# Ledger of designs, part 43: designed miniproteins, single chains, continued (4)

Each design is a single chain, and the fold is of that chain. pLDDT is the mean over its residues in the fold that is shown.

## One batch from the design tools (miniprotein)

Design m13473
Fold by ESMFold2-Fast:
Structure m13473 (fold): chain A 74 residues (1-74)
Amino acid sequence: LREAREHVGRGLDHVRRGDLDGAREHVRKALELARDHPEVVRHLEEALRHLERGDRDGAIRHLRRAMTLLTQAE
C-alpha cells in the first residue's frame, strides 16, 4: 500500500502542475497496486474520469480521499 500511496502523491503533484498525462499514468499505477481495496479503486477511477474531462479540482478531491483511505488501510 505504501507504493500505491506514493503513486497517488505523485499523481496529485502532477495535477497541481497541470501535467494531466503524468497524473493519469500515476493514478493508473495506483489502481493496479490497490486493486484489492474497492473503496480506493472507486476514488481512483473517479479521479481518472475527472482527469479525462480536464477537471483538476475534481481529480484532486478524489485523489486526496484515496490517499486518506490508503493511509488508514496500512
Scores: mean pLDDT 85

Design m13474
Fold by ESMFold2-Fast:
Structure m13474 (fold): chain A 102 residues (1-102)
Amino acid sequence: LSEEIQQEIDEGIARMGVAVLNLRSDVPLKDRYDHAAANAKKMGIDRSKAQIAQEDIRLAQRIRDMIAELQAKGVISPQEAAEMLARLDAIIADLEKVLAEL
């Protein structure tokens, strides 16, 4: 159960981290949401870039809450929790900046 939860958190952070880490590329993060919205429309789903970004922020917030709960239960160390939360807080902050400009 602990390993399954940690894997889910790591996968969530990795998915979020891909968008943030690629801020070092020539393609801005907002343009990635342009592509995501276009792809959703091709699949018959009409969602705005802002809605997709808000869903990503909600996912990151849910992962943050899971990390905090695991720390409170003693499943992960305070140091491990702090490191994971710092990464998520940075990702959320970057996503909120992009959302404000959409």
Scores: mean pLDDT 66

Design m13475
Fold by ESMFold2-Fast:
Structure m13475 (fold): chain A 65 residues (1-65)
Amino acid sequence: MLEATGPAVGPGALSALEALGMKRGDTVTVRVDGDTLTVTGADGRSYTAKIPASAAETVLAELVG
C-alpha cells in the first residue's frame, strides 16, 4: 500500500479533483491499495478509482507534488 498527503498540483489530479469539487493546491490524502486509488479531501469526501497496480507509483506522484 502506498500513501501520500500534500497539495494536489499534478496535471493528472486535476480532472478527478474537479469531479469532487476540489481545487488545485488543496491538501489531499492519496492511497493506493493494489488496483484501487482513493483520494480524500480535507472535508472528508473521497474519490475512488481503479488503476493498474503497475501504474500506482506514477499516479501517486502525479497527484501529490
Scores: mean pLDDT 67

Design m13476
Fold by ESMFold2-Fast:
Parts: C-alpha cells; structure tokens; sequence
Structure m13476 (fold): chain A 91 residues (1-91)
C-alpha cells in the first residue's frame, strides 16, 4: 500500500512535470526528472518523520512542493529572460 501510493505519486509528479516544461516551451531533461524524484523522496520522508503526516498526505504535499519549486524556477528564468531582452532592445 505505501509503495503503491509512492509509485502513484511519482507517476503524477512526472506527468505534471512534463506538461509544465512543455508549456514553458521545452522538454524536461533526464537530470531534471531525477532531481524532481530525489526532491519528492526527500520531502515524503521529511513530512512523514518530522510532521507525522500519513503517506497519502505526505505524497500529496511532496508533489505540490516539488511542482511549486519547478514553477518558481521557470517563472524566475522567464523574468530574467524578458529583462535581458529589454536591455538588448534599448541598446
């Protein structure tokens, strides 16, 4: 049961991760997939051991936290890209 919930969480994370990167105009890399899975595993362990949450709650929170971080990184990259483009346009 715990393993099944973890596997479902990983599948949902990877599906959403691919869609987010696709909307950002690129493919997710194997390194980014591995980093997301590592972050997910670490978050689940922390939420279960520190916060005392159930596996289902830990998986849901871990997926959310990893996706929010990815979205934040993409937004930061896009803001920096737009800022650089504006600086080039003014020269």
Amino acid sequence: MEQEILEEGKELLLKLLREIYKKAGREVTDAEIQAALDAFNAAVERIMTVDGKSIEQAVALAVTAVLLRVIGDIIQEEIERRRREREEELE
Scores: mean pLDDT 81

Design m13477
Fold by ESMFold2-Fast:
Structure m13477 (fold): chain A 75 residues (1-75)
Amino acid sequence: SELIERLEEAYEKGDVEAMKEVVREAFALLRERYGESPALDATEQAALRVVEEGSEEQREKLVRDVKGLLRELEA
């Protein structure tokens, strides 16, 4: 998965902007498959804040959660 590889690389490098781009792309794919909702918009905004301001533990959890979502979207 290109997005999973990009997310892992961005996280390893501490590239906040690259991580935010992958998060936005993952949520765009969720909207394409499941439709738009205010809950998805709120979740994306929360995820982006974790990338920008979150603790190391919060970022690790976010990376795992987004990787899980991307694996499911590849099915």
Scores: mean pLDDT 84

Design m13478
Fold by ESMFold2-Fast:
Structure m13478 (fold): chain A 71 residues (1-71)
Amino acid sequence: STHAEGGGTAAARAGKDGADGIVSAEEAQKMGERGGETTGGGAEGARKAALYNASGPADSGRATRLAEEGG
């Protein structure tokens, strides 16, 4: 889980992990849910995140943006 203390650090680590080719499943799920952009779209977003994560390493550009936004 991500919360205040880990938020910025988790995002920064996601950026580095993205460069290495991986992002945590929790982070991928969160990104998918937000990508749905509606509460009703949460399941669809989670599905996309799971498929994205299963397809291979996360997009390092997106992970880097999360790292900069998080702190």
Scores: mean pLDDT 46

Design m13479
Fold by ESMFold2-Fast:
Structure m13479 (fold): chain A 65 residues (1-65)
Amino acid sequence: SQVQQLLQESEQHRQKAAELMEQGNKLAEEAESVKEATRIEADYTMQAIYHSSLSVANENQAKKL
């Protein structure tokens, strides 16, 4: 069903956001400077927020159907 597709896509985006946060944290720990670590964390956090927003949007769309 369309509801099931939206919920599956929502879960995929949620998982992607979690993966991006984990990856960003690992790369920041390996950074050569605090400035570089902060830049990496900001970049990956922004990407994770984007995917979290898509997850919420798809879940809300599923609830309206």
Scores: mean pLDDT 89

Design m13480
Fold by ESMFold2-Fast:
Structure m13480 (fold): chain A 76 residues (1-76)
Amino acid sequence: SPRLEAVQTLLAAVKRREPLPPDPTVHAVFDEVAEQLLAVGESLGDQDMIELAKKARARDVKAMAEALERYRELRG
């Protein structure tokens, strides 16, 4: 599945804190994840997650990595 491959590519880039490949499917998935993380941060009132998710919406890969780590902490 192109979407599954895009998710795997995104997760690898985020883990390495490397720039995203110029793939519109990868970019679309990244933008969707950033928006979902912002919504979760807002629903939980977690200011750290809100700030990280806002930076991820500007395609900051490091902020995306930190937002995903924060999400796991809030869920675990």
Scores: mean pLDDT 85

Design m13481
Fold by ESMFold2-Fast:
Structure m13481 (fold): chain A 57 residues (1-57)
Amino acid sequence: PLVTQTPEQDALNVRIIKRANEKLKELDKEGLPEEEQWQKIVEFNRELAAEARAWRA
């Protein structure tokens, strides 16, 4: 594969992916309607972006 990121960015991406997968599983367990699940995913993505920014520090 092409190296397009630093090792630190790769580790951050793995952390982001794991966090996102865990959140998706939690949302599935809640059994909410698609509209509400989508809203929660949008909110989570905003939170995750802020967390990822902090993790880069």
Scores: mean pLDDT 70

Design m13482
Fold by ESMFold2-Fast:
Formats: C-alpha cells, sequence, structure tokens
Structure m13482 (fold): chain A 66 residues (1-66)
C-alpha cells in the first residue's frame, strides 16, 4: 500500500532531520511512498534527503512530486 509523506519546509535543521526520520520509518514498514514537497529550493532539499534514505531500502518504490 502506498503512503503519502508531506515534507516540511527546511526552515531549520530539525525540519530536514524530521523528513529523513519519517521516510526511514515508512521504509522499514515496507510501504511504497509518495513524497510531496514544496516547489522551492528548501522543498527540493527535503525531497532529496528523503530519496537518499529510501534508496537504502531495495524493494521500496517511491515517487516524488514537487
Amino acid sequence: MTETLHLLSLYSEFGLIEAETRARKLAKQGKDIHLIAEDSPVGERAAKAAEEVLSEFPGIKFTVEI
């Protein structure tokens, strides 16, 4: 089942850490993930960080929408 993950704006380092933590948690549950990020440089950074985490889990499918 596909879960949608809305990424927070990177107005702080904690925002980036939270995005990575949420992505890793969903990946460990074996769910396919749809990432939604802001159409902004900070949203792109959050999406990229989440993608890097998800790439550590072979078999998890993810899509990115900015």
Scores: mean pLDDT 68

Design m13483
Fold by ESMFold2-Fast:
Structure m13483 (fold): chain A 78 residues (1-78)
Amino acid sequence: MREEIIRELQELAEQARQLGIDDAAEHLRRAIEALRRGDYESAVNHTGSAAGEAADKDPELAARALEVAGRISRLRRS
């Protein structure tokens, strides 16, 4: 469900902001905006970029962002 994914992206964005990974938080915010307008391709790209920005500082946050990117990609195919 799109709303569930938006909720998870909001949680990840807040976590990234609290950790000071501002670039990841900004990408996650843009992913949420893309999902709200139905732009799944941009949402996947921004979520993947957030994972890259978080990878060295918080590998668990990066892994969760990649999982969410995969779920967004599957929504487009469903």
Scores: mean pLDDT 85

Design m13484
Fold by ESMFold2-Fast:
Structure m13484 (fold): chain A 96 residues (1-96)
Amino acid sequence: SEAAREKRLEEEVARGRAQIPAILAELEKAMSAEELIALYRAALAEAEKDPSTPQSLLEQLRAGLRIAEALKKGRELAEAEMERFLERVREVAREK
């Protein structure tokens, strides 16, 4: 049913949201915020030069850059950016 599908989507999003602090902690161990910002800026510059780059990939790279920039300012701001991205993913999944 549509209700069962909506419930599963809500549960998946809630699971993703619960993982955000762990994902950010793991990311901070692998790379500094400054290194992440540099990486995403370089990736975006290359992706934007290629007209065949999918818009979904450009949106993901832009979201990653916003998360990295927020992480430099504070983890709580990075968590908010990740939650905003998950909400966008949920909306796209619902429209399928």
Scores: mean pLDDT 79

Design m13485
Fold by ESMFold2-Fast:
Structure m13485 (fold): chain A 74 residues (1-74)
Amino acid sequence: GKLVEFLDTEVSPPEEVEVGGDKVAEKVVTKITLQLTGKEPVEVVVESIGESHDERHKKVNEAMGEGVKKAEEE
């Protein structure tokens, strides 16, 4: 099916995680509910890790796009 609408977007609070030695990054879990043409709503869960807000935001947007593409192919 094709994407019709984003029904819901739930974003967790950032959580500090170690990514190596003294490096700390923030982890954000994004749960997205998508409505596709002629299908039941699909939930996509995306985990994003980045050292800055902009890096995490970029990774979330990229993962959302990939999730939509995969859902549309099925």
Scores: mean pLDDT 70

Design m13486
Fold by ESMFold2-Fast:
Structure m13486 (fold): chain A 61 residues (1-61)
Amino acid sequence: SPEVAALQAEYDRLAAGFVAAKKEYDANPTDPAALSKYQAMLRELKATRDRLIAALDAEGA
């Protein structure tokens, strides 16, 4: 469905951003800005995954 396709694309985009944010945090573990960016990206990734699972369940696919 268009909703599942959109959520999948968003998840893929967030996953790429998460990898970049994690690398930045690992390079600067004492930087509060790097930690905040990493945590925000992780939260968005988890939320989008949960929405994708819910959308798939609702469609019976």
Scores: mean pLDDT 82

Design m13487
Fold by ESMFold2-Fast:
Structure m13487 (fold): chain A 56 residues (1-56)
Amino acid sequence: SMEEAEALARELGISLSAAQSIVDAIRSGDEVALRVAAHDLGVSVERIREAYERAR
């Protein structure tokens, strides 16, 4: 949802559009997209998953 993406964006310090792409990747189980996003943002996949859990 947009609310989850907004919370994730704040938690990771990233844009809303980047957070929306990450939320979609997590929900669809797209591990490749998630790894690419993590690398591009300079964070770990584990960090993204933890931030997403907090955003829920």
Scores: mean pLDDT 82

Design m13488
Fold by ESMFold2-Fast:
Structure m13488 (fold): chain A 74 residues (1-74)
Amino acid sequence: EETKKFVEELIDEISESSGVPKEKVIESLVELAKKEKVSKKLTLEMIEKLKKGEKIDIDEFNEAIMNDVLKLKE
């Protein structure tokens, strides 16, 4: 699954750059995905910011990714 591989790679990058353990990143993503939905457009925007090395609110970014993944599986 393209989104699963993408999410795994981003979790690794977020964990490495932020120092947050991978399990914590995954837990945050799951919790946020269950509470609110975010558009794929926001997910792409957050990815571009991460690639540029900008500081990102991981909670906001996590929510975007997980909602995108959940909608794709639907």
Scores: mean pLDDT 58

Design m13489
Fold by ESMFold2-Fast:
Order: C-alpha cells, then structure tokens, then sequence
Structure m13489 (fold): chain A 65 residues (1-65)
C-alpha cells in the first residue's frame, strides 16, 4: 500500500542542520519517514541536491510503497 508522508521544509532543513554526518542524516530521515535505510540514503542525497539548488518545496511529500 502507498503511504503519504509530508515533511515541512523547515523541519527538513532542521534535520539537515542538526545532522553531523551523512549516516546520522540517513538515520533521522529513516526514523521520520519509516523508509528503509537504503531508501532513506537515496532520499537524503536527493534532498541535499535540491537544497543546494534552492529547489526544495515548502512541503516535501514522500510516497512510500
């Protein structure tokens, strides 16, 4: 089943800023979203790229299969 998870931009930026390493960031995203560690790693990389480009939306919507 598809589960919809919404993370506000401010919450996501706080998670990034409070994460001292990529592994910590992956773990926090995994805990917040309920995604597997491998899926959370892929999402963390995507989010970091979107933040660097200024393209992160006000609410990040994640569809979990």
Amino acid sequence: EVKRIVIPKEELLAIIENSKSDEELIEKISERTGLSRSAARSLALLIKHEVARGLLPENVVIHKV
Scores: mean pLDDT 76

Design m13490
Fold by ESMFold2-Fast:
Structure m13490 (fold): chain A 100 residues (1-100)
Amino acid sequence: MTLQSSFNAALSTQSSTVQSLTNSVLSDPNDYSSMDQLIDIDPSFAVPVFDQVIQRDPNNSQAYYRRGIAYQKIGMYDDAQRDFQRSIQLDPNFDQARRA
């Protein structure tokens, strides 16, 4: 019950934009632009959206990486590290790019 009221409160702040971005991400799990915009607008709301993406495609390294960024922005550093490690495990070439 508390989860839904917090979700609805976050939705009401940027309801049109957040809802549009959420629908784009859920329709196309490779829409990284919409994912990045959602993280910038509402990182707390981005986390449950990325949970849905990952449940549909558990091998999507980019979704794990972006959920990690969202976790970092809300101060959930342990959860962020877990997601970054999973992203690297799924795509080792992504890890090499990050080490530039």
Scores: mean pLDDT 74

Design m13491
Fold by ESMFold2-Fast:
Structure m13491 (fold): chain A 100 residues (1-100)
Amino acid sequence: SEKQEQMKVVKEMAEKIFEKYNELLDEYEAGKISLKEAGEKFKEEFKKIVEEVIPKLSKEQQEILKKALKEIESLDDSDIEKMLKIFEEALGKIHDLLES
């Protein structure tokens, strides 16, 4: 079904974003990059993943992700934890639409 295909796309997107967040946070904690560099890299990867996924989703799901992208882009680069929280809130809204 279309919903099953959308669920798979959303799951793969979420896995990629959480993996990148954890990778960048580990690099920061190891002293390899600054928190600002971690947030800059997260914004870049988030935008890339979300823009690739947007055409594969419903209009309502697209609007949720576009709003999250704009909000994340407006944050200070050191606020990587807030970036993840915005994504988690957007992901919850998308899941609610898919389970309805």
Scores: mean pLDDT 88

Design m13492
Fold by ESMFold2-Fast:
Structure m13492 (fold): chain A 74 residues (1-74)
Amino acid sequence: SSMEAGFRGLYDGGKKGGPGRSSKDTSMANMGIAMSGMFGGQDSQEKSSSLMRKSNLSEEDSNILSEQDIRNSS
């Protein structure tokens, strides 16, 4: 989940950042993922977060798309 969300954030960030902002874009993507987790109702999910990430990676970006949609909804 984190790696694939990071790739998408990097790709989207690159469009607005340019070459000098590549590292900043990656940092923003990581922050976005962390914030999405906080606002995504992680109250019960924090404990299982590590295990769920392994499962979510196997689900072909399914969870990552949901995280992106949650951010856009806000």
Scores: mean pLDDT 50

Design m13493
Fold by ESMFold2-Fast:
Parts: C-alpha cells; sequence; structure tokens
Structure m13493 (fold): chain A 70 residues (1-70)
C-alpha cells in the first residue's frame, strides 16, 4: 500500500465533507492544534468561495499536517 495513495484518499474525503458542509457554520475543533484549526478554517472558506483548486490544496496540506503531528 502506497502511503501517498492513502493520504490522497483521506484528502479527498476531507474535501468532500468541506464541500458538502460549505453552507453550514464553521465549528472549530478545540482539541486540534492552532495550525490544524487554521487550515480547517481556510479549507471551509475556500469551499464556500467555490475555489475548488485551493480547497484541494488545503485538504492535502491538512492531511499532511495531521500525519506530521502523530
Amino acid sequence: IDEEEIRESLARMVLGVALATKDQPFIPNPKASPEIQELEEKLHKAAREGNVEEAERLSRELIKKIFEEQ
């Protein structure tokens, strides 16, 4: 199993959730690091603005950051 493939799958899932919930209020996760919270907020904003390219980039960055903090 390619770790890159797993990360891409998780990023696609996160992007899908952000796009599905884009019109709902953003609720920050108080247990996440400030850096992860900022990335989640930026992802939600990009999804709401219809900036799919930026949302895809942010979803990958978010998953990368989560793996770095484990």
Scores: mean pLDDT 79

Design m13494
Fold by ESMFold2-Fast:
Structure m13494 (fold): chain A 91 residues (1-91)
Amino acid sequence: MGEKLKALSPEERREYLRRMAVAAIRALLDSQPGADTLTPEQARALVEENLPRLAKLFEAATGDPEMAKEFERIVREHLDELVAEARAPPA
């Protein structure tokens, strides 16, 4: 996985990591009791609190600590946008 990610262009890699971030955030939020009733502020706080765990799971899945750091950076920089996308209906 990590080697395949490094074969992508920087733009393709960023888009892949962004999509993975949305999927991970969606899975995290959907696992919560009353997931549909979370405020945007509560959802944001929950993602921030769990970000180190999500990054660790991504590192375990990819075997690539640099990709895990980039994943965490993207989530921190685009948190509100990623949370909004994760909570949007699948279309």
Scores: mean pLDDT 76

Design m13495
Fold by ESMFold2-Fast:
Structure m13495 (fold): chain A 88 residues (1-88)
Amino acid sequence: MTREERLAIERELRARYEAGEIAYSDEKVQELIAELKEMVEKGSDIDEVQRKAMLLGMMLAGNPDEAERQAINQEVLEIISPYMEKKR
Protein backbone atom coordinates (compact mmCIF):
# COMPACT_ATOMS: atom_id res chain seq x y z
CA MET A 1 0.00 0.00 0.00
CA THR A 2 1.39 3.41 -0.99
CA ARG A 3 1.31 6.56 1.19
CA GLU A 4 -1.27 8.09 -1.19
CA GLU A 5 -3.50 4.99 -0.87
CA ARG A 6 -3.29 5.18 2.95
CA LEU A 7 -4.21 8.90 2.87
CA ALA A 8 -7.21 8.15 0.61
CA ILE A 9 -8.42 5.45 3.04
CA GLU A 10 -7.93 7.84 6.01
CA ARG A 11 -10.09 10.48 4.27
CA GLU A 12 -12.82 7.92 3.53
CA LEU A 13 -12.79 6.58 7.10
CA ARG A 14 -12.79 10.11 8.57
CA ALA A 15 -15.82 11.08 6.43
CA ARG A 16 -17.66 7.90 7.54
CA TYR A 17 -16.76 8.58 11.19
CA GLU A 18 -18.11 12.16 10.96
CA ALA A 19 -21.31 10.79 9.34
CA GLY A 20 -21.76 8.48 12.39
CA GLU A 21 -21.16 5.28 10.36
CA ILE A 22 -18.19 4.25 12.55
CA ALA A 23 -19.67 4.62 16.03
CA TYR A 24 -17.64 3.36 18.99
CA SER A 25 -18.79 0.08 20.57
CA ASP A 26 -16.83 -2.26 22.87
CA GLU A 27 -18.43 -5.24 21.08
CA LYS A 28 -17.48 -3.99 17.60
CA VAL A 29 -13.92 -3.19 18.72
CA GLN A 30 -13.51 -6.75 20.06
CA GLU A 31 -14.98 -8.15 16.82
CA LEU A 32 -12.47 -6.11 14.75
CA ILE A 33 -9.57 -7.33 16.95
CA ALA A 34 -10.72 -10.95 16.43
CA GLU A 35 -10.97 -10.35 12.66
CA LEU A 36 -7.43 -8.89 12.61
CA LYS A 37 -6.09 -11.95 14.46
CA GLU A 38 -7.80 -14.29 11.96
CA MET A 39 -6.49 -12.29 8.97
CA VAL A 40 -2.90 -12.38 10.28
CA GLU A 41 -3.17 -16.11 11.11
CA LYS A 42 -4.52 -16.88 7.59
CA GLY A 43 -1.75 -14.80 5.96
CA SER A 44 -4.16 -12.26 4.46
CA ASP A 45 -2.95 -9.46 2.17
CA ILE A 46 -1.01 -6.82 4.13
CA ASP A 47 -3.09 -4.04 2.51
CA GLU A 48 -6.32 -5.65 3.78
CA VAL A 49 -4.81 -6.03 7.28
CA GLN A 50 -3.81 -2.33 7.21
CA ARG A 51 -7.34 -1.31 6.10
CA LYS A 52 -8.91 -3.27 8.98
CA ALA A 53 -6.43 -1.77 11.49
CA MET A 54 -7.20 1.75 10.20
CA LEU A 55 -10.95 1.15 10.61
CA LEU A 56 -10.37 -0.05 14.19
CA GLY A 57 -8.22 3.03 14.93
CA MET A 58 -10.94 5.37 13.64
CA MET A 59 -13.58 3.64 15.80
CA LEU A 60 -11.27 3.87 18.86
CA ALA A 61 -11.20 7.69 18.44
CA GLY A 62 -14.80 7.59 19.79
CA ASN A 63 -13.68 6.06 23.13
CA PRO A 64 -13.15 8.86 25.72
CA ASP A 65 -10.79 6.70 27.85
CA GLU A 66 -7.25 7.53 26.66
CA ALA A 67 -5.64 4.70 28.68
CA GLU A 68 -8.04 2.14 27.16
CA ARG A 69 -7.38 3.51 23.64
CA GLN A 70 -3.60 3.18 24.19
CA ALA A 71 -3.96 -0.40 25.50
CA ILE A 72 -6.06 -1.49 22.50
CA ASN A 73 -3.70 0.29 20.05
CA GLN A 74 -0.77 -1.61 21.60
CA GLU A 75 -2.67 -4.93 21.24
CA VAL A 76 -3.35 -4.16 17.55
CA LEU A 77 0.35 -3.38 16.94
CA GLU A 78 1.32 -6.71 18.55
CA ILE A 79 -1.18 -8.54 16.29
CA ILE A 80 0.16 -6.98 13.05
CA SER A 81 3.87 -7.00 14.04
CA PRO A 82 4.64 -10.20 11.98
CA TYR A 83 3.84 -8.17 8.83
CA MET A 84 6.03 -5.27 10.03
CA GLU A 85 9.05 -7.61 10.42
CA LYS A 86 9.00 -8.26 6.65
CA LYS A 87 11.07 -5.47 5.16
CA ARG A 88 9.47 -4.16 1.99
Scores: mean pLDDT 76

Design m13496
Fold by ESMFold2-Fast:
Structure m13496 (fold): chain A 62 residues (1-62)
Amino acid sequence: MEAEREALLRKAREYRRGAEIARQVADMAGEMGYVSIKKQAEEVAKRFEQLAREYEQQAKEL
């Protein structure tokens, strides 16, 4: 169980890092006027943040 918990927490950290990158992409796209790309990147960031929370919750339930 501990190894599985650590794996879930590592996955959560990866998704949180992915969300940070996606938000940076969204900010850059917005500055360049690529509104559609900005919106898509923001949606990806929100999804990664949700996945990170789900993995964190799974780790807590182990």
Scores: mean pLDDT 85

Design m13497
Fold by ESMFold2-Fast:
Structure m13497 (fold): chain A 96 residues (1-96)
Amino acid sequence: SGMERLQRRIEEARRKLLEEANKVLDDIKEGKTPTRDQFMLIASMIRNNNKDIIEKMKEIFGQKEVDKILKMVEEGASNTEIADFIKELYAKKKKE
């Protein structure tokens, strides 16, 4: 059961990061500007193929823009480059 306790702690930590990332995306929907670190968190979630975050990004920014982000990930873009792209998408969305 020691290994099962370690696995549960890892899963709990991952769930907390996912909850934080979801809150950032909800804040974006409300028109609140994320911090640099919050954009980096979203970028890391997308790089790690987190389906819930990717689907929520599609709801906010659309399929076409998310497909561009996924292509950047496949082409080896850094979390910084992905975060900068998401920041630009957010700026464009606020002007609409």
Scores: mean pLDDT 85

Design m13498
Fold by ESMFold2-Fast:
Structure m13498 (fold): chain A 88 residues (1-88)
Amino acid sequence: MKRVSVVLGVVEETDDEEVMRELLRRAAEKAAEIAEKLKAETDDEIGQVGVLARTEEEVEEAIERLREALKKEGYELKELHVIRERVE
């Protein structure tokens, strides 16, 4: 069974283009830092996935779909790192 660790960037969906751009940039930077650290610490495959979500339920659904997809492809999910960028 192949092993994978995944960095999931969750960005709150907003109508403000400037805020949305900043949230996307911050999520991408944090995801890259975590992915680089994981690659240094393990020989496992590292995946990065980004999602837009308005509710906690949408985040949970995205995580479940990710787990199911990985299991279908014969991957064991070792670690899931969730990065959240939100509007106040």
Scores: mean pLDDT 77

Design m13499
Fold by ESMFold2-Fast:
Structure m13499 (fold): chain A 73 residues (1-73)
Amino acid sequence: SSLEEALETLERDAEEVEKLAEETGDYETAIEAYKRGLEELEKMEEVAPPELLPRIEELKERLEKKIKELEEK
């Protein structure tokens, strides 16, 4: 489904953002990217089938934790 493909893309993008932040130290760009991902996940959550909700929730929690961690540095 298009939602499942979009979720897979967001999961992959989050991994790439984390790697780039670690390599470059550009935490501000990483925080912005994570915040954009959260906005997209929030929209997906409104229309997602029940089987995708746990994956969306897990990714939302991971991005929120990463944002908080980077903002505290």
Scores: mean pLDDT 85

Design m13500
Fold by ESMFold2-Fast:
Structure m13500 (fold): chain A 60 residues (1-60)
Amino acid sequence: LIDEILKSKDPFKFETPSNEHGSALTQNAALRRLQKEQGVPLVGVYDEETGETVLLPVPS
């Protein structure tokens, strides 16, 4: 796409979109919604195999 300039976006905007694909992405979206709705603290864990950051609840 020619809209490559749009790469310069706020990361905060991408943290809120409900874009669910596959198991890991679906879980991340659910965890983000839990954080927004219930205030569950989350941490980002980088998954080297998929190259994605997975959001997990903070271990208490």
Scores: mean pLDDT 51

Design m13501
Fold by ESMFold2-Fast:
Structure m13501 (fold): chain A 69 residues (1-69)
Amino acid sequence: AAPPGYKGRKYVVTEEATALVHIITGVSLATGIESYVEIDGKLYAAKDVPVGKPGQEYTLLVPKDVELK
């Protein structure tokens, strides 16, 4: 479940094995607040995010005031 003050958006892993780390790092840099990824019901902080497989679905969790594309 999303932490209080966070919103989620669903994405799919692309060919880049590090795509999840790049996305989380970009959001954290923009907001100054830690972001998370949910994969198969498990929550990961940026440092603990596993290497995604192409086609794997995930939910990016960011503060509610952050705009997601």
Scores: mean pLDDT 62

Design m13502
Fold by ESMFold2-Fast:
Structure m13502 (fold): chain A 60 residues (1-60)
Amino acid sequence: NEERKEAIEEIAKKLNEIGDAIDEGIKKGKAKADALGPDISPEEKFKIVREGIEEALERN
């Protein structure tokens, strides 16, 4: 079924785009957290990384 094949390909493309955005967000978030130095708590670092992911996804 060609229609279903096209739908699957579109889903795969969107998943790849989301994956790329998440990866970029993680990298940017980690850079921000690392810039704050060793005194940052694990909770704070996780929050910053999560915010980076959210920003990357929003820019999509």
Scores: mean pLDDT 76

Design m13503
Fold by ESMFold2-Fast:
Structure m13503 (fold): chain A 79 residues (1-79)
Amino acid sequence: AEAEARRLAAELREWIEKSPPAKSLEEALKQSLEAGEMSRRIQDALLRSDNPEARERAERSLPFGEKTEKGLLEKIKEL
C-alpha cells in the first residue's frame, strides 16, 4: 500500500515534468484535474495501508481532495 502510493507519487511527478506548458486556460484546468485524480489515487493507496500514520494523513486530506477535483471540473464546464 505505501509502496503503491510512492509509485503513484513518482508517476504524478513524471506527469508534471513531461507535461508541456498549457496553451490555454482549458488545458491548464484539464491538467490540474488529472493531477487531482492522481493525488486521489495516492490517497486511496494510503488508506489501504497497514501503517496507521499513513491512513490518518489520508483521512485528514480526503474532503479537500474531493472538493478540489469538483471545483476544477465546474471551471472546465464554464469554459
Scores: mean pLDDT 62

Design m13504
Fold by ESMFold2-Fast:
Structure m13504 (fold): chain A 72 residues (1-72)
Amino acid sequence: MEEEKEKKEKEELKKKALEYSIEAGVYYVVAAVYNTIYKKTKNEEDLKKAKEYFEKAEEYEKKAKELEEQLK
């Protein structure tokens, strides 16, 4: 019945939100690593990589938040 389907759909959305949150976390860590390398090397490419991964982290965090709002 519809209640069972809604429960499964909410479970899948919750899993998807968690997956996006994990992806965001990974990208934040990678961005932090490149930023740390940049502080040591002063290589602009490392700074560019840090910014790129930070932006990806923000994108996945936003996607996770949008899915979490649907679960309310």
Scores: mean pLDDT 82

Design m13505
Fold by ESMFold2-Fast:
Structure m13505 (fold): chain A 75 residues (1-75)
Amino acid sequence: SSRDLLREVMEAALDPSRSAEEVLALAREATRQLVAAGDMAGAEDVLTAAYIRAQELNDEAALREVLELAREVNA
């Protein structure tokens, strides 16, 4: 479910052993699965969670990639 995918992204973002790149890869895969299933609301929720965490980490590269994914989904 979209809730499970969102939770997984947030859990990875909270794991100090996980890099921003790993969190982004997980968010990208979750977004692809949700878009393929037609769950656009779920995809937006996943991207929002990834964005908030990237902002907390102050990772400009991660923030840029999340915003690019969000633009692609909404295009």
Scores: mean pLDDT 76

Design m13506
Fold by ESMFold2-Fast:
Structure m13506 (fold): chain A 94 residues (1-94)
Amino acid sequence: SSEERDKMIALFRIVAAKTGLYLGKKSKNKALVVQSLQDVVDLMNKYNMPQSFIDRAQSLLDQAKAATTDSQLNDVVDEALKLIDEMIKYIKES
């Protein structure tokens, strides 16, 4: 079905964004972390994810933009990775 296909595309793109977050953290690249979180927010809106997930992703994006230390950026990435794992489970179960 189109719904199943849309779920698979969403999962693929979310996993790609997860890779960007991991690489951004490892390289201390704030711009890559911000871009990866922006991609997550955009994908969640495109595929009509629950508002609670969109709000959490937007909050993490705003925190990433405001981060002034590597420690702050690392904390945002760690929370974003947890959110992405919760989103993947939600998509698989729905």
Scores: mean pLDDT 86

Design m13507
Fold by ESMFold2-Fast:
Structure m13507 (fold): chain A 83 residues (1-83)
Amino acid sequence: SENQELLKITSEGFRLLADGVGAYIELKRVSKDEELKKEGEELLKKAGEYVAKGNRDPSKAEEELKKAEEYVKKLKELAEKAK
């Protein structure tokens, strides 16, 4: 059903944003570099934008959420490199 599809999309989006926020908090914990912090903020913003796109058009949700996941992955990589 449409409601179950929207719930799945919303749940995946929430998980991705939670992961992204966690990675950004870790980045701020391990680095005082304002440039890296700015890069992390931009990556988190991009992840949020793609999650929002997936929620607006469920027919493209898999494509948009995959893009969000790539930005979260980049943010996690940035946090690891900052250690």
Scores: mean pLDDT 86

Design m13508
Fold by ESMFold2-Fast:
Structure m13508 (fold): chain A 98 residues (1-98)
Amino acid sequence: MIDKLIEEILSVAKSEEELFELAEIAVKLALGKPVENMSDEEKEKATEVLIVVGTYLNQYKPELHKKLLEMIHNKDPNAEKEMIEEYKKILKELLEKA
C-alpha cells in the first residue's frame, strides 16, 4: 500500500512545493469550496492527491481521519487550516519513505 501511494505522489508532482500547492487545492475540493483559475490538469492532480491522502488516513491514521471528518461535520472554522497542515505532513512523510 505505502509503496503504491509513494509512486502515485511522485507521478503527480516534481517537487515538495508543487505537492503542497496541490494539497491546498485538494482540501478546498474536499470541503466543496470554489477553486478559481484552476486548469483541468491541476484539478486531476489535486484529486489524485486527495485520493492518496484519504487512503493513507483511512489505512494508517484512522483516529486522525475521524477527527478531521468531525471538524468538517461540525463546520469548525479551523477545519481547512488543520486539513491543509495534516495533508502536507502526510505528503512529507510519504516523500521521506521514498
Scores: mean pLDDT 81

